# Designed miniproteins, single chains, continued (5): the designs that were tried, part 93

Each design is a single chain, and the fold is of that chain. pLDDT is the mean over its residues in the fold that is shown.

## One batch from the design tools (miniprotein)

Design m19222
Fold by ESMFold2-Fast:
Structure m19222 (fold): chain A 95 residues (1-95)
Amino acid sequence: MKPTIEITNKKTGKTLTIDVTEHSVREIAEKIAELLGIEVPENPTAEERDKLLSLPVKVTFEDGKEEVLSLGDAAERLIKDAFEKGSVKYEVELA
């Protein structure tokens, strides 16, 4: 089975499953932003991308620990964990 991230919006209960082998950190961050109800421009400028990646999100890990990370750092962490563990499940909300 391909390494995947299952990520749930803690407030809405909506879940997204992402194959990490087919997406960049930016693409995963954008998918998480959309899951959280944040508008992602179709052709974002460098400044718009940097602002999106710096957005603070609260991530709940499988062990129940919560951390506030930038959206970019959250995406990198989830990708790393998915490659190490094969499949991971997390909850996210806006910080």
Scores: mean pLDDT 80

Design m19223
Fold by ESMFold2-Fast:
Structure m19223 (fold): chain A 108 residues (1-108)
Amino acid sequence: KLQELVDKLAELIYSGAPEEEIDRVIDEIARLLGLTPEQREYLRSLVKELREAVEKGTNALIAFALRVIGDQLELEKDPSPEARERLLVHQVVLEIVSRIMKLIDEKE
């Protein structure tokens, strides 16, 4: 289910898997959650930034996570439908980040 797809996506990002494999899992998450095309592209863009942060190292990943959390707090104050759609995507991204951080901790 969703947690299995999030775990799989985190492992693919952590291992530097090809974009095509990552996009397949993003499509499965989008289908499972009933995301709009706009939400899917937003998720894809954040996952791309996350991949770049992971490649740069732990400090970049922490900075990315803090930015996404800050953005989420601002979205929670916005009652618009657009903010609600973006908030769901941010929640998924933060779950992926949490799983990647666990993978990093396990590697010492």
Scores: mean pLDDT 82

Design m19224
Fold by ESMFold2-Fast:
Structure m19224 (fold): chain A 118 residues (1-118)
Amino acid sequence: EKEKKLKEAEELLKKGVLALNEGDYEKAIEYFEKAIKLYEEVLGEDHPKVGLGYALLAEAYALAGDYEKAKEYLAKAEEIAKKNPKAAKVWQALARAYYALGDYEKAKEYREKAEKAE
């Protein structure tokens, strides 16, 4: 069950990324929200996989033009990243989300954090 839920969450995350790349932000948001719920249930709220999900969700909202929700989910992802400073993938996703918001200084800062967290 636990392993099956993690596999389902990973598949949802992958589908979300594909939807984002195709410009289907509504589908991306739906997939990321479902993946986050499964990761939270299995791994706990502060796990890097949950942080990654929130950063991807923030990017999707930013690209959809919902900057308030994008900032809300960025804040959640940032808290998790600070608790998991070696989680390079979370810092990388945060950099992409800030880039989507047009905050290039924050995007650069978090890209550098991702590089140091390798």
Scores: mean pLDDT 90

Design m19225
Fold by ESMFold2-Fast:
Structure m19225 (fold): chain A 103 residues (1-103)
Amino acid sequence: AAPVPLTPDPEAAALREAMRAFAEGRASADDLAAAVRRLAAARAEFLATEEGLSEEEARRLAVEQTRLMADTLLARLAAEGAPPAAVEAARAVVDAALAEFLA
């Protein structure tokens, strides 16, 4: 099988910037939540259309993949010296947005 070219994910890049901006007090919780939902929606669409998953399975897997990406970005923010309270607040916004996406 030929390797699939790695293309930058614009929704993942947007989440990274929204999370940094939120941690720095430059973005609202709503801005971060919107970025989280956009990434989850894009992944759910891909999984349903390209991988042939049901809508329910695509949404669940998209939430799992988005949470793993968010956890990686939160760990990076902490390593770069973001205050623990800001990292915890960002995690709470991510968790709430993903719970809303599954509702």
Scores: mean pLDDT 81

Design m19226
Fold by ESMFold2-Fast:
Structure m19226 (fold): chain A 82 residues (1-82)
Amino acid sequence: MAAIQARLAELNAQMQAALNQLRQQLTKDKSPETAKQAAKQLGALVRRYGEEVAAILAQLDPSRAQAVLDEYQHYADLLEAL
């Protein structure tokens, strides 16, 4: 239990750090090209975060793990298509 909570906290911290980095890039360069690159990077992060969360959920509730994985992959695909 404590290990799972620690891993989720680590993943959340990594996601927030990545989002802050992307926000700084967009603040310095508001071009459409930079926005597209930021969207692709965000999509990749969402995909990885979803896979990690789904892996944790598979240990607790396997039926929900697949649905969560599918949702995060769908959002990642939408972001990467921009």
Scores: mean pLDDT 76

Design m19227
Fold by ESMFold2-Fast:
Structure m19227 (fold): chain A 93 residues (1-93)
Amino acid sequence: MAMSYKNLPYPVSGRVGGALSLISAGLPDLVPESQVAPLEELAEKLKETRPAEAAFVYDLLGDWYRSRGDDKSAEEYFNRARELYASVGEYSA
């Protein structure tokens, strides 16, 4: 966690971009539940063309669920992010 949320490229701007900015700044509590589905849709669209960016979005979703005490959902999203990073060589250490 907290390895590279800086300068995350935003393929989609607006409310989803704002939610990504808040979570990456350590403010997931300011992101309403109504933004969760748009973030999941963004990650799904990105995972085929930009898997590293999709992994960032999944990691941010994990932070959002963790901030609300849903550790099981948080762990699932963190695992999805980790698998995507591994698939593109980002986490092969």
Scores: mean pLDDT 68

Design m19228
Fold by ESMFold2-Fast:
Structure m19228 (fold): chain A 85 residues (1-85)
Amino acid sequence: SEKEEKRIKKLKEAIDALENGSVQEAFDKLSEIFTEIAKEESEERYKQIKAFLNQMKKIIDENPAYGLLMRKLVLEQLKKELEKL
Protein backbone atom coordinates (compact mmCIF):
# COMPACT_ATOMS: atom_id res chain seq x y z
CA SER A 1 0.00 0.00 0.00
CA GLU A 2 2.86 2.42 0.85
CA LYS A 3 4.52 1.62 -2.50
CA GLU A 4 1.17 1.97 -4.30
CA GLU A 5 0.56 5.39 -2.67
CA LYS A 6 4.01 6.60 -3.81
CA ARG A 7 3.40 5.27 -7.34
CA ILE A 8 0.01 7.02 -7.58
CA LYS A 9 1.54 10.29 -6.28
CA LYS A 10 4.38 10.21 -8.83
CA LEU A 11 1.93 9.29 -11.61
CA LYS A 12 -0.27 12.30 -10.73
CA GLU A 13 2.82 14.54 -10.66
CA ALA A 14 3.80 13.23 -14.12
CA ILE A 15 0.29 13.98 -15.44
CA ASP A 16 0.45 17.52 -13.99
CA ALA A 17 3.87 18.08 -15.60
CA LEU A 18 2.60 16.91 -19.01
CA GLU A 19 -0.51 19.14 -18.79
CA ASN A 20 1.80 22.10 -18.01
CA GLY A 21 3.99 21.23 -21.05
CA SER A 22 6.98 19.97 -19.02
CA VAL A 23 7.69 16.83 -21.06
CA GLN A 24 11.22 16.38 -19.60
CA GLU A 25 9.93 16.68 -15.99
CA ALA A 26 7.13 14.19 -16.71
CA PHE A 27 9.64 11.77 -18.28
CA ASP A 28 11.91 12.01 -15.20
CA LYS A 29 8.99 11.18 -12.85
CA LEU A 30 7.84 8.26 -15.04
CA SER A 31 11.44 7.00 -15.23
CA GLU A 32 11.56 6.86 -11.42
CA ILE A 33 8.36 4.77 -11.34
CA PHE A 34 9.54 2.35 -14.05
CA THR A 35 13.04 1.88 -12.56
CA GLU A 36 11.55 1.20 -9.08
CA ILE A 37 9.19 -1.44 -10.53
CA ALA A 38 12.01 -3.03 -12.58
CA LYS A 39 14.33 -3.10 -9.55
CA GLU A 40 11.66 -5.07 -7.62
CA GLU A 41 11.59 -7.66 -10.47
CA SER A 42 15.37 -8.19 -10.90
CA GLU A 43 18.73 -6.42 -11.16
CA GLU A 44 18.95 -7.45 -14.84
CA ARG A 45 15.50 -5.94 -15.56
CA TYR A 46 16.52 -2.75 -13.74
CA LYS A 47 19.60 -2.37 -15.98
CA GLN A 48 17.57 -3.02 -19.15
CA ILE A 49 14.87 -0.48 -18.25
CA LYS A 50 17.43 2.15 -17.18
CA ALA A 51 19.30 1.82 -20.51
CA PHE A 52 16.01 2.09 -22.44
CA LEU A 53 14.89 5.18 -20.50
CA ASN A 54 18.26 6.92 -21.04
CA GLN A 55 17.87 6.39 -24.81
CA MET A 56 14.26 7.68 -24.77
CA LYS A 57 15.25 10.81 -22.83
CA LYS A 58 17.84 11.66 -25.50
CA ILE A 59 15.21 11.31 -28.26
CA ILE A 60 12.70 13.54 -26.39
CA ASP A 61 15.34 16.22 -25.69
CA GLU A 62 16.55 16.28 -29.34
CA ASN A 63 13.08 16.37 -30.99
CA PRO A 64 10.54 19.01 -29.83
CA ALA A 65 7.91 17.82 -32.38
CA TYR A 66 8.19 14.25 -31.09
CA GLY A 67 7.85 15.57 -27.54
CA LEU A 68 4.60 17.36 -28.40
CA LEU A 69 3.10 14.24 -30.07
CA MET A 70 4.22 11.96 -27.21
CA ARG A 71 2.79 14.42 -24.64
CA LYS A 72 -0.74 13.96 -26.03
CA LEU A 73 -0.52 10.15 -26.37
CA VAL A 74 1.19 9.58 -23.00
CA LEU A 75 -1.26 11.88 -21.17
CA GLU A 76 -4.24 9.85 -22.47
CA GLN A 77 -2.59 6.55 -21.42
CA LEU A 78 -1.55 7.84 -17.97
CA LYS A 79 -5.11 9.03 -17.23
CA LYS A 80 -6.44 5.57 -18.19
CA GLU A 81 -3.85 3.87 -15.93
CA LEU A 82 -4.74 6.17 -13.02
CA GLU A 83 -8.47 5.28 -13.42
CA LYS A 84 -7.55 1.55 -13.11
CA LEU A 85 -5.77 2.12 -9.78
Scores: mean pLDDT 72

Design m19229
Fold by ESMFold2-Fast:
Structure m19229 (fold): chain A 101 residues (1-101)
Amino acid sequence: SALNKQMLDILVRAVRDWATGMDFSEDFTKELVDEVRDTFLENRDKSPEELTRIITEKVREIIEKYAKENNWSESETMRAQLLAEAALATARDEIERLLKE
């Protein structure tokens, strides 16, 4: 539906903008965006609140895995996760406004 496309576009934009701001590689940014799309599609039947929660948890897991593989400090990992959570919280607010039309 048009609404599902708009919700997905909001989430993808939020994650892409955050990843770009973090100076992540194009390959890692693509991996994050692809996982957001896949998670959205697998959880279409969930409420927007639950869907956003599931996507946020998935993004946290991907960051933690990448951090371990690239020998990030705990503070670098925490900073990346907190900024991703903030970006997704902003996306959730935009989705909530869209649903009140």
Scores: mean pLDDT 85

Design m19230
Fold by ESMFold2-Fast:
Structure m19230 (fold): chain A 83 residues (1-83)
Amino acid sequence: EEARKYLREAAENIRKAVQAMADGDLEKAQKYLEEARKNIEKAREVATTPEEQRLIDGLESEIRALTMTPEELAEYLKKEKPV
């Protein structure tokens, strides 16, 4: 319930961060990633089911990948969906 709301906010912020990186706006991307992290922390505090914990871990992994370096991530995004 509450965890799902925070997870949804985190996922949307991750998507916005990815889009901002694709647009070359690294400042906006960093702000979205920070908001995603805050929502993950809140979700982790209120989550009590294994399913909610797995979703939190998945989003944490996405944020971790996105925070390695913005430049490296931009290259990975282009390679991951080269259709």
Scores: mean pLDDT 74

Design m19231
Fold by ESMFold2-Fast:
Structure m19231 (fold): chain A 82 residues (1-82)
Amino acid sequence: SVEELVEELKKEITERADKMIEKYKDNPEAVALIKQLRDDILKLLDYWLEQGVSEEELRTLGENYLAIIDAAEKYLDEKVKK
């Protein structure tokens, strides 16, 4: 179901973000950025559920959001120490 996919994506997004928060815990700016990114993506997932997107569209959106998190981690890896 779409609701099940939203729950699955929320878990993946939260787990990835929590690992990044632990990795960058000594950098408050990095932690703030990661928390904001997590919260924004979680809100977007709720928004798309409310809009009645298909499971196929939701999978594509989820892939895009995970790619955004990957890009953010690469950016932080270049800019700040672990």
Scores: mean pLDDT 86

Design m19232
Fold by ESMFold2-Fast:
Structure m19232 (fold): chain A 72 residues (1-72)
Amino acid sequence: MRAYSAQEVAARLKEAGLVASDRLAVGMPFPLELAAGGAEELARAIDRDGDGVLDEAELARLLAMANGGPLY
């Protein structure tokens, strides 16, 4: 399993179409817009240890949730 930096997570979120400009909207169960920083802020929020690294399973889960839920 590969660990991802916050910047790599942000790039993957943009590739998946979850980020528009510097703003990110995620459904849970309704769309929720995260404030400043968009994808990078989201990556930091799910990084529980604050070390700037996420594992592959957590990234995959986030992408699955966003693609399957009510999104942007």
Scores: mean pLDDT 48

Design m19233
Fold by ESMFold2-Fast:
Structure m19233 (fold): chain A 71 residues (1-71)
Amino acid sequence: SQAEEAERALEIARTVAVPEFRKVLASNEFSLEEKERALETLIRYLEKVAPGHPEVEALIEELRKEYEASL
């Protein structure tokens, strides 16, 4: 079902995509523009795979705050 696909995608996001994003954010190898693009790409992916999911909305807000704190 679409709900099962969303749950699986959210698990992958939490275990792979989010940790990878955090490594990009902490790295000096990436420009501010590349870090912003990585954030936007991750947010669009999360919104696409689990639209309206409260855990996704909370995660997106957390990621935005982490990005802002990295500036």
Scores: mean pLDDT 82

Design m19234
Fold by ESMFold2-Fast:
Structure m19234 (fold): chain A 78 residues (1-78)
Amino acid sequence: AMKVKQKKTLSDEEIKAIQDRIFKNLEETAKKYGLPEALKEIERLRKEASNDIVSLIAQTLLAVGALIEEILKKKREE
């Protein structure tokens, strides 16, 4: 069933605001732990994300994956 109220409850601008907060936290984490490659990928994913909940979830998971990958890589090198 199509829920018109769902679109009213979570507007494109509200989805964007939630996305911006999530990506800002991820960017701050990357900066805090010195993860420049993850930071660059997070910034690219943020630009590619559309204003919908599925895109927000998918891009967030990819951004978290980038952080984990660089942390593990650095831990193996140092």
Scores: mean pLDDT 73

Design m19235
Fold by ESMFold2-Fast:
Structure m19235 (fold): chain A 95 residues (1-95)
Amino acid sequence: SLEEILKEAKELDEKATAAAEAGDWEGAIRSLIEAGRLLSKFPELHEAALRAYEEALALAKHVGDEKGIKEALEGLGELYEKLGDLEKAEEWRKL
């Protein structure tokens, strides 16, 4: 349900913050990607999903996490396809 997704996304955001504060950048990136994936399930939450993936991508680029970069770009591409923005979906896949 929408309520369950919002609760899980909030828990993942808190987990990402705690991981980042502890210097666990990989854990923070993973949690943000997972939040983006959950939030992308509902059209009403697509803006929040974009923010989660964009934060994950920015952090992954900053720390040189190639796996995190790839997963965040894949998530953004899939999300833009759901939004009907095929041009942006292709742009994110090429990065």
Scores: mean pLDDT 83

Design m19236
Fold by ESMFold2-Fast:
Structure m19236 (fold): chain A 67 residues (1-67)
Amino acid sequence: SAEEKEKIEKAKEILREKIKKAEEFAKKYGGTVEVELDEEDKLVITVKAKGKTLTLTFSIEDIIKAL
């Protein structure tokens, strides 16, 4: 339905904002960001800064459920 498509588009916008914030954080601390979409349509953001690695995983489904 049109309502389902709207929720998916809003979820994608939220994910883009999370990626942008991760990139800004990495840039501030002289690090790098890698973004991957896994086989289950989960967004995996890996931030490497100051010799440390942080991995964040976001499910598109979970974001839609929170809307």
Scores: mean pLDDT 77

Design m19237
Fold by ESMFold2-Fast:
Structure m19237 (fold): chain A 74 residues (1-74)
Amino acid sequence: MVSQEELDKEVAIALVEIWAAIEIIYARNQGKLDLLPEIRKLADEYIKKAEQAKTVEEAMKIREEFSKKVDELL
C-alpha cells in the first residue's frame, strides 16, 4: 500500500494534469490554437516537477506556478 504522503502526492499530480487539460481547452476556445504546443510543453514540465514534490502543498505551489506561466503566454 502507498503511504498517505504518496497518495496525497498522486492526487496533487492528477490535479496538475486536469488543470493542464483545462488550460489547453481554454486556449483553443480563445482561438489561440498556435499556443497549444507551448501549453502542452509547460504541462509536461510542471507535471514532472509535481512528481518530485514531497507534499501536497508543494505540488499545489507548482500547479499555481504553471497557471501563471500559461497566463504569460496568453
Scores: mean pLDDT 72

Design m19238
Fold by ESMFold2-Fast:
Structure m19238 (fold): chain A 58 residues (1-58)
Amino acid sequence: DEDEELVAFVRSHDVATLSTIPGIDVETARALRADPEAAVARLDAAARQALMEFIRKS
């Protein structure tokens, strides 16, 4: 499940690292770390794509 993979990735990285991802600002990164499941479900298409591309590069 894509959302499970995104949530696992977010839990494995801190706010500073997440905010370096193009399309993810510091506020979005803080929301992802505070409530990964809810924040991932609410991500817009651009932010979701940015996270997926970063995971594939990792």
Scores: mean pLDDT 79

Design m19239
Fold by ESMFold2-Fast:
Formats: C-alpha cells, structure tokens, sequence
Structure m19239 (fold): chain A 68 residues (1-68)
C-alpha cells in the first residue's frame, strides 16, 4: 500500500490537474478541489480504502469531462 505521504503528494498532483481541467471546461475549480480534499480526509481517517479513494477521484474527473 502507498504511504500516507505518497497519497498526499499524489492528491496534490491530482488537484493541480483537476484545477486546470475545471478552468478549461468552465467549471468551479474550488468545488472540485474541495470534493477531492474531503475524499482524502476520509482515506486518512481509514473510512475508505486507497482503491475506493482512487475510484471516487476518477469518477469526479469523469463527471467533469461529461459536463464540459
């Protein structure tokens, strides 16, 4: 399993990508980033697995592309 530090670093990179994508598609970047941060908090609290965390992040990105 990736370390907590590795997941935090990966999430920051995902947030940067999501912000750029949201800006390109005319979506609310702050709302998307907040949703990703809430998922990270749940993962760090042990409420969801790393696999669930990644699946939910991918679903957020897919929604952005569908609505853009």
Amino acid sequence: MPSEEEVKEQTERIKEFARELAEELGLDAEAVIKEIDELLKKYLAGEISYEEFMEKVEEIIRKMVREG
Scores: mean pLDDT 81

Design m19240
Fold by ESMFold2-Fast:
Structure m19240 (fold): chain A 57 residues (1-57)
Amino acid sequence: EEVEKLKKKAEEYDKQGNFTQAALWYEKAFNIAEKEGKPEEAQKYRDLAVKAAEKGY
């Protein structure tokens, strides 16, 4: 629910080429997924945040 909203926000920034913002929003999704006890989902968002950060470098 909340994680899905953060994911969509990150995807929007990634499409705009704002990779720094995309990485930050994926990191927020990671934190929420961890709090919800979803470690597999959290890892996916962490990987997406790293990939977005790499594009922005």
Scores: mean pLDDT 80

Design m19241
Fold by ESMFold2-Fast:
Structure m19241 (fold): chain A 79 residues (1-79)
Amino acid sequence: SKTEELVAEAERLLEQAERQLQQRIADGDFAGARAIVEELAKQMEKVLEELKKAGAFEDARRLTARAQAIFRAAAAAIA
């Protein structure tokens, strides 16, 4: 379904960003890490909006929580 495709897209975005963030932080590239967070935030906003339009509120809530956890972890590592 469209909802399953959107969830899969969000999961891939989160996994890719988490991996890239870990690498940038390990390399001391905090500017690169910030750029990844900004791009992830934009991409997730689009996918979460489409999920909400599709009525997938539980999936949207779960994915929002996961994105927020990644943002908090990155912010803590950069600070």
Scores: mean pLDDT 88

Design m19242
Fold by ESMFold2-Fast:
Structure m19242 (fold): chain A 64 residues (1-64)
Amino acid sequence: SLEEKLKKIQEKIENLKKTVERFEDRYQAVVADPSATPEEIERARRLLEEARKQYEDFLKTIKS
């Protein structure tokens, strides 16, 4: 049904958004840490970029 499809879409959007928020928080924490290595900063950045890409790609798939 349309309702079931919309519910699954909403749940996936919410989960992807929460994943982005978690990696944004981690990235900010790493960047703010004066003991963080360039490698740790780069890893946190890449995880955030991947999360954002997954969120953006999913939003594109639900276009009418």
Scores: mean pLDDT 86

Design m19243
Fold by ESMFold2-Fast:
Structure m19243 (fold): chain A 57 residues (1-57)
Amino acid sequence: MAAGLAAAEARGARYLPLVKEARKAMEAGEASVTLTVRRTVDGREVTTERTVELPKP
């Protein structure tokens, strides 16, 4: 195993708000949701925005 529990929890904490936002959008019957992910690559911060289309009910 290469990842420690603390590192896994830190990543989970970063994505938890995104999961909740997606769930709220689905409950509101929205067709899409825009998620913002911030991560570190080679010691530099990188921000990525992704628009996800939700399946039609």
Scores: mean pLDDT 63

Design m19244
Fold by ESMFold2-Fast:
Structure m19244 (fold): chain A 132 residues (1-132)
Amino acid sequence: SLKEIVEEVDKLFMEAVRALNEQDVEKFREIADKMLELAKEHPEIAPYVLSRLLVLAGEAYVLGTPEMKAVAREIIDRVLELAKELGLTRVAQMAEDLKASIDAGDLDAVKRLIAQAWIFAQIEKTVLLEKA
């Protein structure tokens, strides 16, 4: 069901937060890959999954080691590519803005964009649960 897929995304998000706290780059990448596959297999939840991934990538950039920051950049690029493929204009714009802020070294802009992506994800989750 749609609810079960949302619950799996929430579980993966929490596992990614733990991997980031431990600076486990390989585990963080593995979880991000699983979330991207869920977005591809279930386009109806893609705005939710991809906005959650932008939160994770932004946090990984702010809090991470150099290796974690590199993975954060890769995740943002992959989110942008998939968002464009699926016609998710708002998610694509958030990913482009986050990438530009990271490339500029503007940590204040990165933090504002993380907050924006989090709010967007909460709205999308509410809409998805109303459809379930």
Scores: mean pLDDT 91

Design m19245
Fold by ESMFold2-Fast:
Formats: C-alpha cells, structure tokens, sequence
Structure m19245 (fold): chain A 67 residues (1-67)
C-alpha cells in the first residue's frame, strides 16, 4: 500500500546515511526486512546497522510498515 511504500522510502533514507547513495545491497536489505516478522526485522536491523540512532529510525519505519 502507499503507506507501506512511504515507510520503505524512509527506511531507504535512514540506511542511505551510512553511505552517500542507496545501493542494491541496501535495497535487498529493505526487501528482506519487509518480508520478515517485526521482531526478526528489528533483530536484523540491529545486527547490520552499527549506529544505534540509525537502527532505531529503521526500526520505527518497520513498525509503521507493519501497521
């Protein structure tokens, strides 16, 4: 849905700050996170994103997508 698409867009912006450009690797991560349960997605974000603030923003985007 449009709301889920916007949540994915926000997640892309947050992950993009790890590097200047969104890459296929980041897009694959976003796709995988969208396919996981909310709890599994949160765990993956924390494992792959070393920055706590960026991880928290990505987790919020996942929660918004789950709603």
Amino acid sequence: SAKADKAVEELKKNLKKLGEEATKGQEALIRELSSLSLEEGIEEVRKRIGDEKKAEAAIEALKAAAE
Scores: mean pLDDT 60

Design m19246
Fold by ESMFold2-Fast:
Parts: C-alpha cells; structure tokens; sequence
Structure m19246 (fold): chain A 81 residues (1-81)
C-alpha cells in the first residue's frame, strides 16, 4: 500500500538531515564526532542485518539494508565536507 510513500518520505527527511549536518560542520561543528557516531550506527545495522539473515527474515533484511544505505549516504556527505 504505502511502502513507497513511506520510503520517499524517509529519503526526503534524510536529505534535510544531511543538509543540516553539512551546514553545521561548515560552521565549525565537530566532524570527527559526527563520523564516529555514524560509524557506530553502521556497525549496529550490520549486526541486525546478520541476525535477520540467520533467521530467514528477508523482508526485515531489505528494510535494514535501506536504513544502512541512508546512514551511508549521510556519512558520505559529511566526509565530503
């Protein structure tokens, strides 16, 4: 039903967050601290994906991979600043 609408809303929210964090880093925010936090979140998501794969929950694996892709986009954007 609304899976694509929810995904699009999430992508737009992520884009807004990326813009806000890039602006904050450019204004003298702690880039290293932000990167460290995002890396910890990626590690947590990788563990969750592995657990879901072991349980055979393919739908949860796909959802977690989308969450990981969002965090990776944020990390990539911050690293380019």
Amino acid sequence: HHMEERRRAREKALEAIIKTLIDEVKKGGNKDSIIAGLQEELERLDKAIENAQKSGDEETVQRLKEEKAAVEKLLEAINKV
Scores: mean pLDDT 75

Design m19247
Fold by ESMFold2-Fast:
Structure m19247 (fold): chain A 86 residues (1-86)
Amino acid sequence: MKKYSEEEFFSLFKGAKDAELKATFNFLDITQSGALSLRQFVSQLKSHGFEPSDATITEVKKYLDEDGLLTFENFKKFIEDRIAKL
């Protein structure tokens, strides 16, 4: 299993179109609920070779809705904002 740095992982999404981000979100949404819990999101990233830092987990928490879930719209915003910092 390949391990990704944060820069390497987020660089995979540079130039990604909405359809590609949606495909990634659907792939991480193993229950097909349309939203990810923080626990589910972190668990899926670790399963695919990316272990987010405590700083990155704290950043993701800012994109959760009032129910503590990561929607596709907020997932897209998180990825776009993180790419802008690379």
Scores: mean pLDDT 78

Design m19248
Fold by ESMFold2-Fast:
Structure m19248 (fold): chain A 66 residues (1-66)
Amino acid sequence: SMEEEIERLTKIFEESKSLSDKLEAAVKLAELSNVHPEVIERLKKLTKSKDELVRILAKYILENLS
């Protein structure tokens, strides 16, 4: 389901040790945020992540929503 995909992408973005996997997940979440309001809520929570890169990218995506 789409909800399972969003959950998977969110976990990869927050927890992956691979920079390329994190960035790919971030791009996919940014694309999904334009169609799925629940992704915006997840991104808002990620602005408080323990990972500085995740916080920065989540803020950037939210600031650039269409």
Scores: mean pLDDT 86

Design m19249
Fold by ESMFold2-Fast:
Structure m19249 (fold): chain A 89 residues (1-89)
Amino acid sequence: SEAVLQQMLRRIRAAEAGLARADEVPPLSEEERRARAAALAAEYAATTDPARREELLAEQIALVARDPAAREQLEAEVARARELLAALA
């Protein structure tokens, strides 16, 4: 169960890092956003390095969180995940 909790914590931290960087993502056209999202997803699928996977996840979250509606949903999901993690500790 510790491995599951550590994986959850790593994902929460990556999501928090991505949310914190959302405003630093430059304004992108729809095509540029899709191209960047595809490149990040492809690298994530090919990567076995846990640290790089966390960074790629944060970049993916930042890109998605550039949309205010998606940001609000992600912030709520991260807050809920934090509460669930705290309840298990």
Scores: mean pLDDT 84

Design m19250
Fold by ESMFold2-Fast:
Structure m19250 (fold): chain A 81 residues (1-81)
Amino acid sequence: SPIRKSTENAIAYIEEHKDDPEAVLAVALLWVGEAGELGMPREVLERYRAELEEAVAAKDIERLKEIIRRMGEEVERLLEE
């Protein structure tokens, strides 16, 4: 799945740049934008963006990766319709 690959690429980038909160936040927000273009509703995107920003502020890289993976799974389910 291209979505699964995109999700894993985002997670790998976050792991490689975990000491750079600006780079980590930038890739997380890029992924939010991609999910929106793929059909995720705006209100759901706003909730995920808030969760991602909170995880970055807390420097909780494991939570950040988990949120991105969960978003990817939701987008993949939307595209299976």
Scores: mean pLDDT 82

Design m19251
Fold by ESMFold2-Fast:
Structure m19251 (fold): chain A 87 residues (1-87)
Amino acid sequence: MAEKLLEEGKKLLGQEKYEEAIEKFEEAIALAPEESPVAVEALTYRGLALMKLEKYEEAREDFEKALAIDPENEKAKQALALVEQRE
């Protein structure tokens, strides 16, 4: 269930439907086990979609949450660095 929502969100993100992608990632996060790889990935992609909407503070919080669960997640590390460079 959560994995399907994550993949639907990624597809919407690729279509530049950022608000719809965020909705799917929010649903994925809600259904995923708290410290799961699916939760890390959903947080990371929601943060990326939030960056596209210029919601940098919310994006930062998502990347920090993802890194709190998985400190080695390269995508979240790179995305957090990009958010920090925007400020």
Scores: mean pLDDT 85

Design m19252
Fold by ESMFold2-Fast:
Structure m19252 (fold): chain A 80 residues (1-80)
Amino acid sequence: MPVITVHPDGTATLTFGDLTVEARVLERGPFVVGSTITLQFLSDPETIVTVVITSVDGDTATGELISPSGTKFPVTVTFA
């Protein structure tokens, strides 16, 4: 499962197996179910993805990453 780490400086790191992508947080709601996080890729600023939080368990959340094409991927979200 891909992992997204949201950093307090407004950046995020996305890890997809061996692939690591750095992103900027454009918009972020509170760490609760139904909140949305909007991420812009630093290597490709035209790529903007949305994450919707679907569950929260302690300091870790599960969500859906929505690609620009509308494809949904399950992700784990952690706040650093």
Scores: mean pLDDT 80

Design m19253
Fold by ESMFold2-Fast:
Structure m19253 (fold): chain A 68 residues (1-68)
Amino acid sequence: SLEEIARRALEGARRAVEEGDYAGAAASAMELGKQGVISEEEGRKAALAALETRDGRAALERMEEAGG
């Protein structure tokens, strides 16, 4: 389900943030967009924000807003 995909991606992004893995957080944001939980454009923007800032929190914040 999309809800299960969202939950898994958010858990993965939180873990990536804790580990300093901004690329992993970006990948989770892209997955949400690809699966239609958020728009592909929003997923891409969240991923790009994490990659540009080198901070997974940038992607996580966008993903949490989409899941709330």
Scores: mean pLDDT 80

Design m19254
Fold by ESMFold2-Fast:
Structure m19254 (fold): chain A 99 residues (1-99)
Amino acid sequence: AAAAREAELEARMERLREAALEAAYRLLDEGAPPGTTLEGYREVAPAAELSGAAAGTRLVDDPSRAEALAYLLEDGERRLVRAVLDADKRLLSEEEVAG
């Protein structure tokens, strides 16, 4: 059903958000310099739930922000999501870039 598919998408987006936040928290807590990329949020997200997903988290030029990119598999298609976070671990933006 369309409603069930939409709920599954919401759940996947929420898991991505949580994984991106966790990866960004690690970079911020480590005091990584701007431009640092952390690959593989699989360490912070259950691999079984995101078996086709890969993500990198990067501090942007402003060290108070982190940018996370992830690939999700949905119905055989790959979706790329970009999320931007601040140093207070607040989600500033979330955008689907490619599918």
Scores: mean pLDDT 50

Design m19255
Fold by ESMFold2-Fast:
Structure m19255 (fold): chain A 75 residues (1-75)
Amino acid sequence: GMRDKVIDALKLAISLIKDEKSREKLREALRYVEQGDFEKALKILREAAFTTKDEDSSGRLLNLIMLLQQAIREE
């Protein structure tokens, strides 16, 4: 389902993102997605994207935000 796709995408991003602060926020967002709390996960990802100074991490976080917004619309 869409939730499983979001979980897989978050796990992949955690393995690829080198910015430790962003990785910690991704792990936090993953816990909320696993609990079904997509709105809290989205808030955390937005905060991470806003505060990161790494362009690669920023791009990956923005892609995850778009995917999670799509998942929320399909629920």
Scores: mean pLDDT 83

Design m19256
Fold by ESMFold2-Fast:
Structure m19256 (fold): chain A 70 residues (1-70)
Amino acid sequence: KIEGTVIKVEKSSEGITVDIKTDEGIVTIFVPLNEDAEKVVDKEKLIVLPKEYKEFIESLKVGDKVVLEE
């Protein structure tokens, strides 16, 4: 279970990247804009979510509280 606060939202042609500050460090979430998107993010915890989560992740703003089940 990952619980934290959104500290960064970055949108690109490849997808949406969100950094979440947790008590154990920064967790990075990546949602590809298309299935051929190849993005390497050098982060301690990287979670790649399928495109179905795009609308949810895109709705996130800096300061939002999020809970993710792993």
Scores: mean pLDDT 68

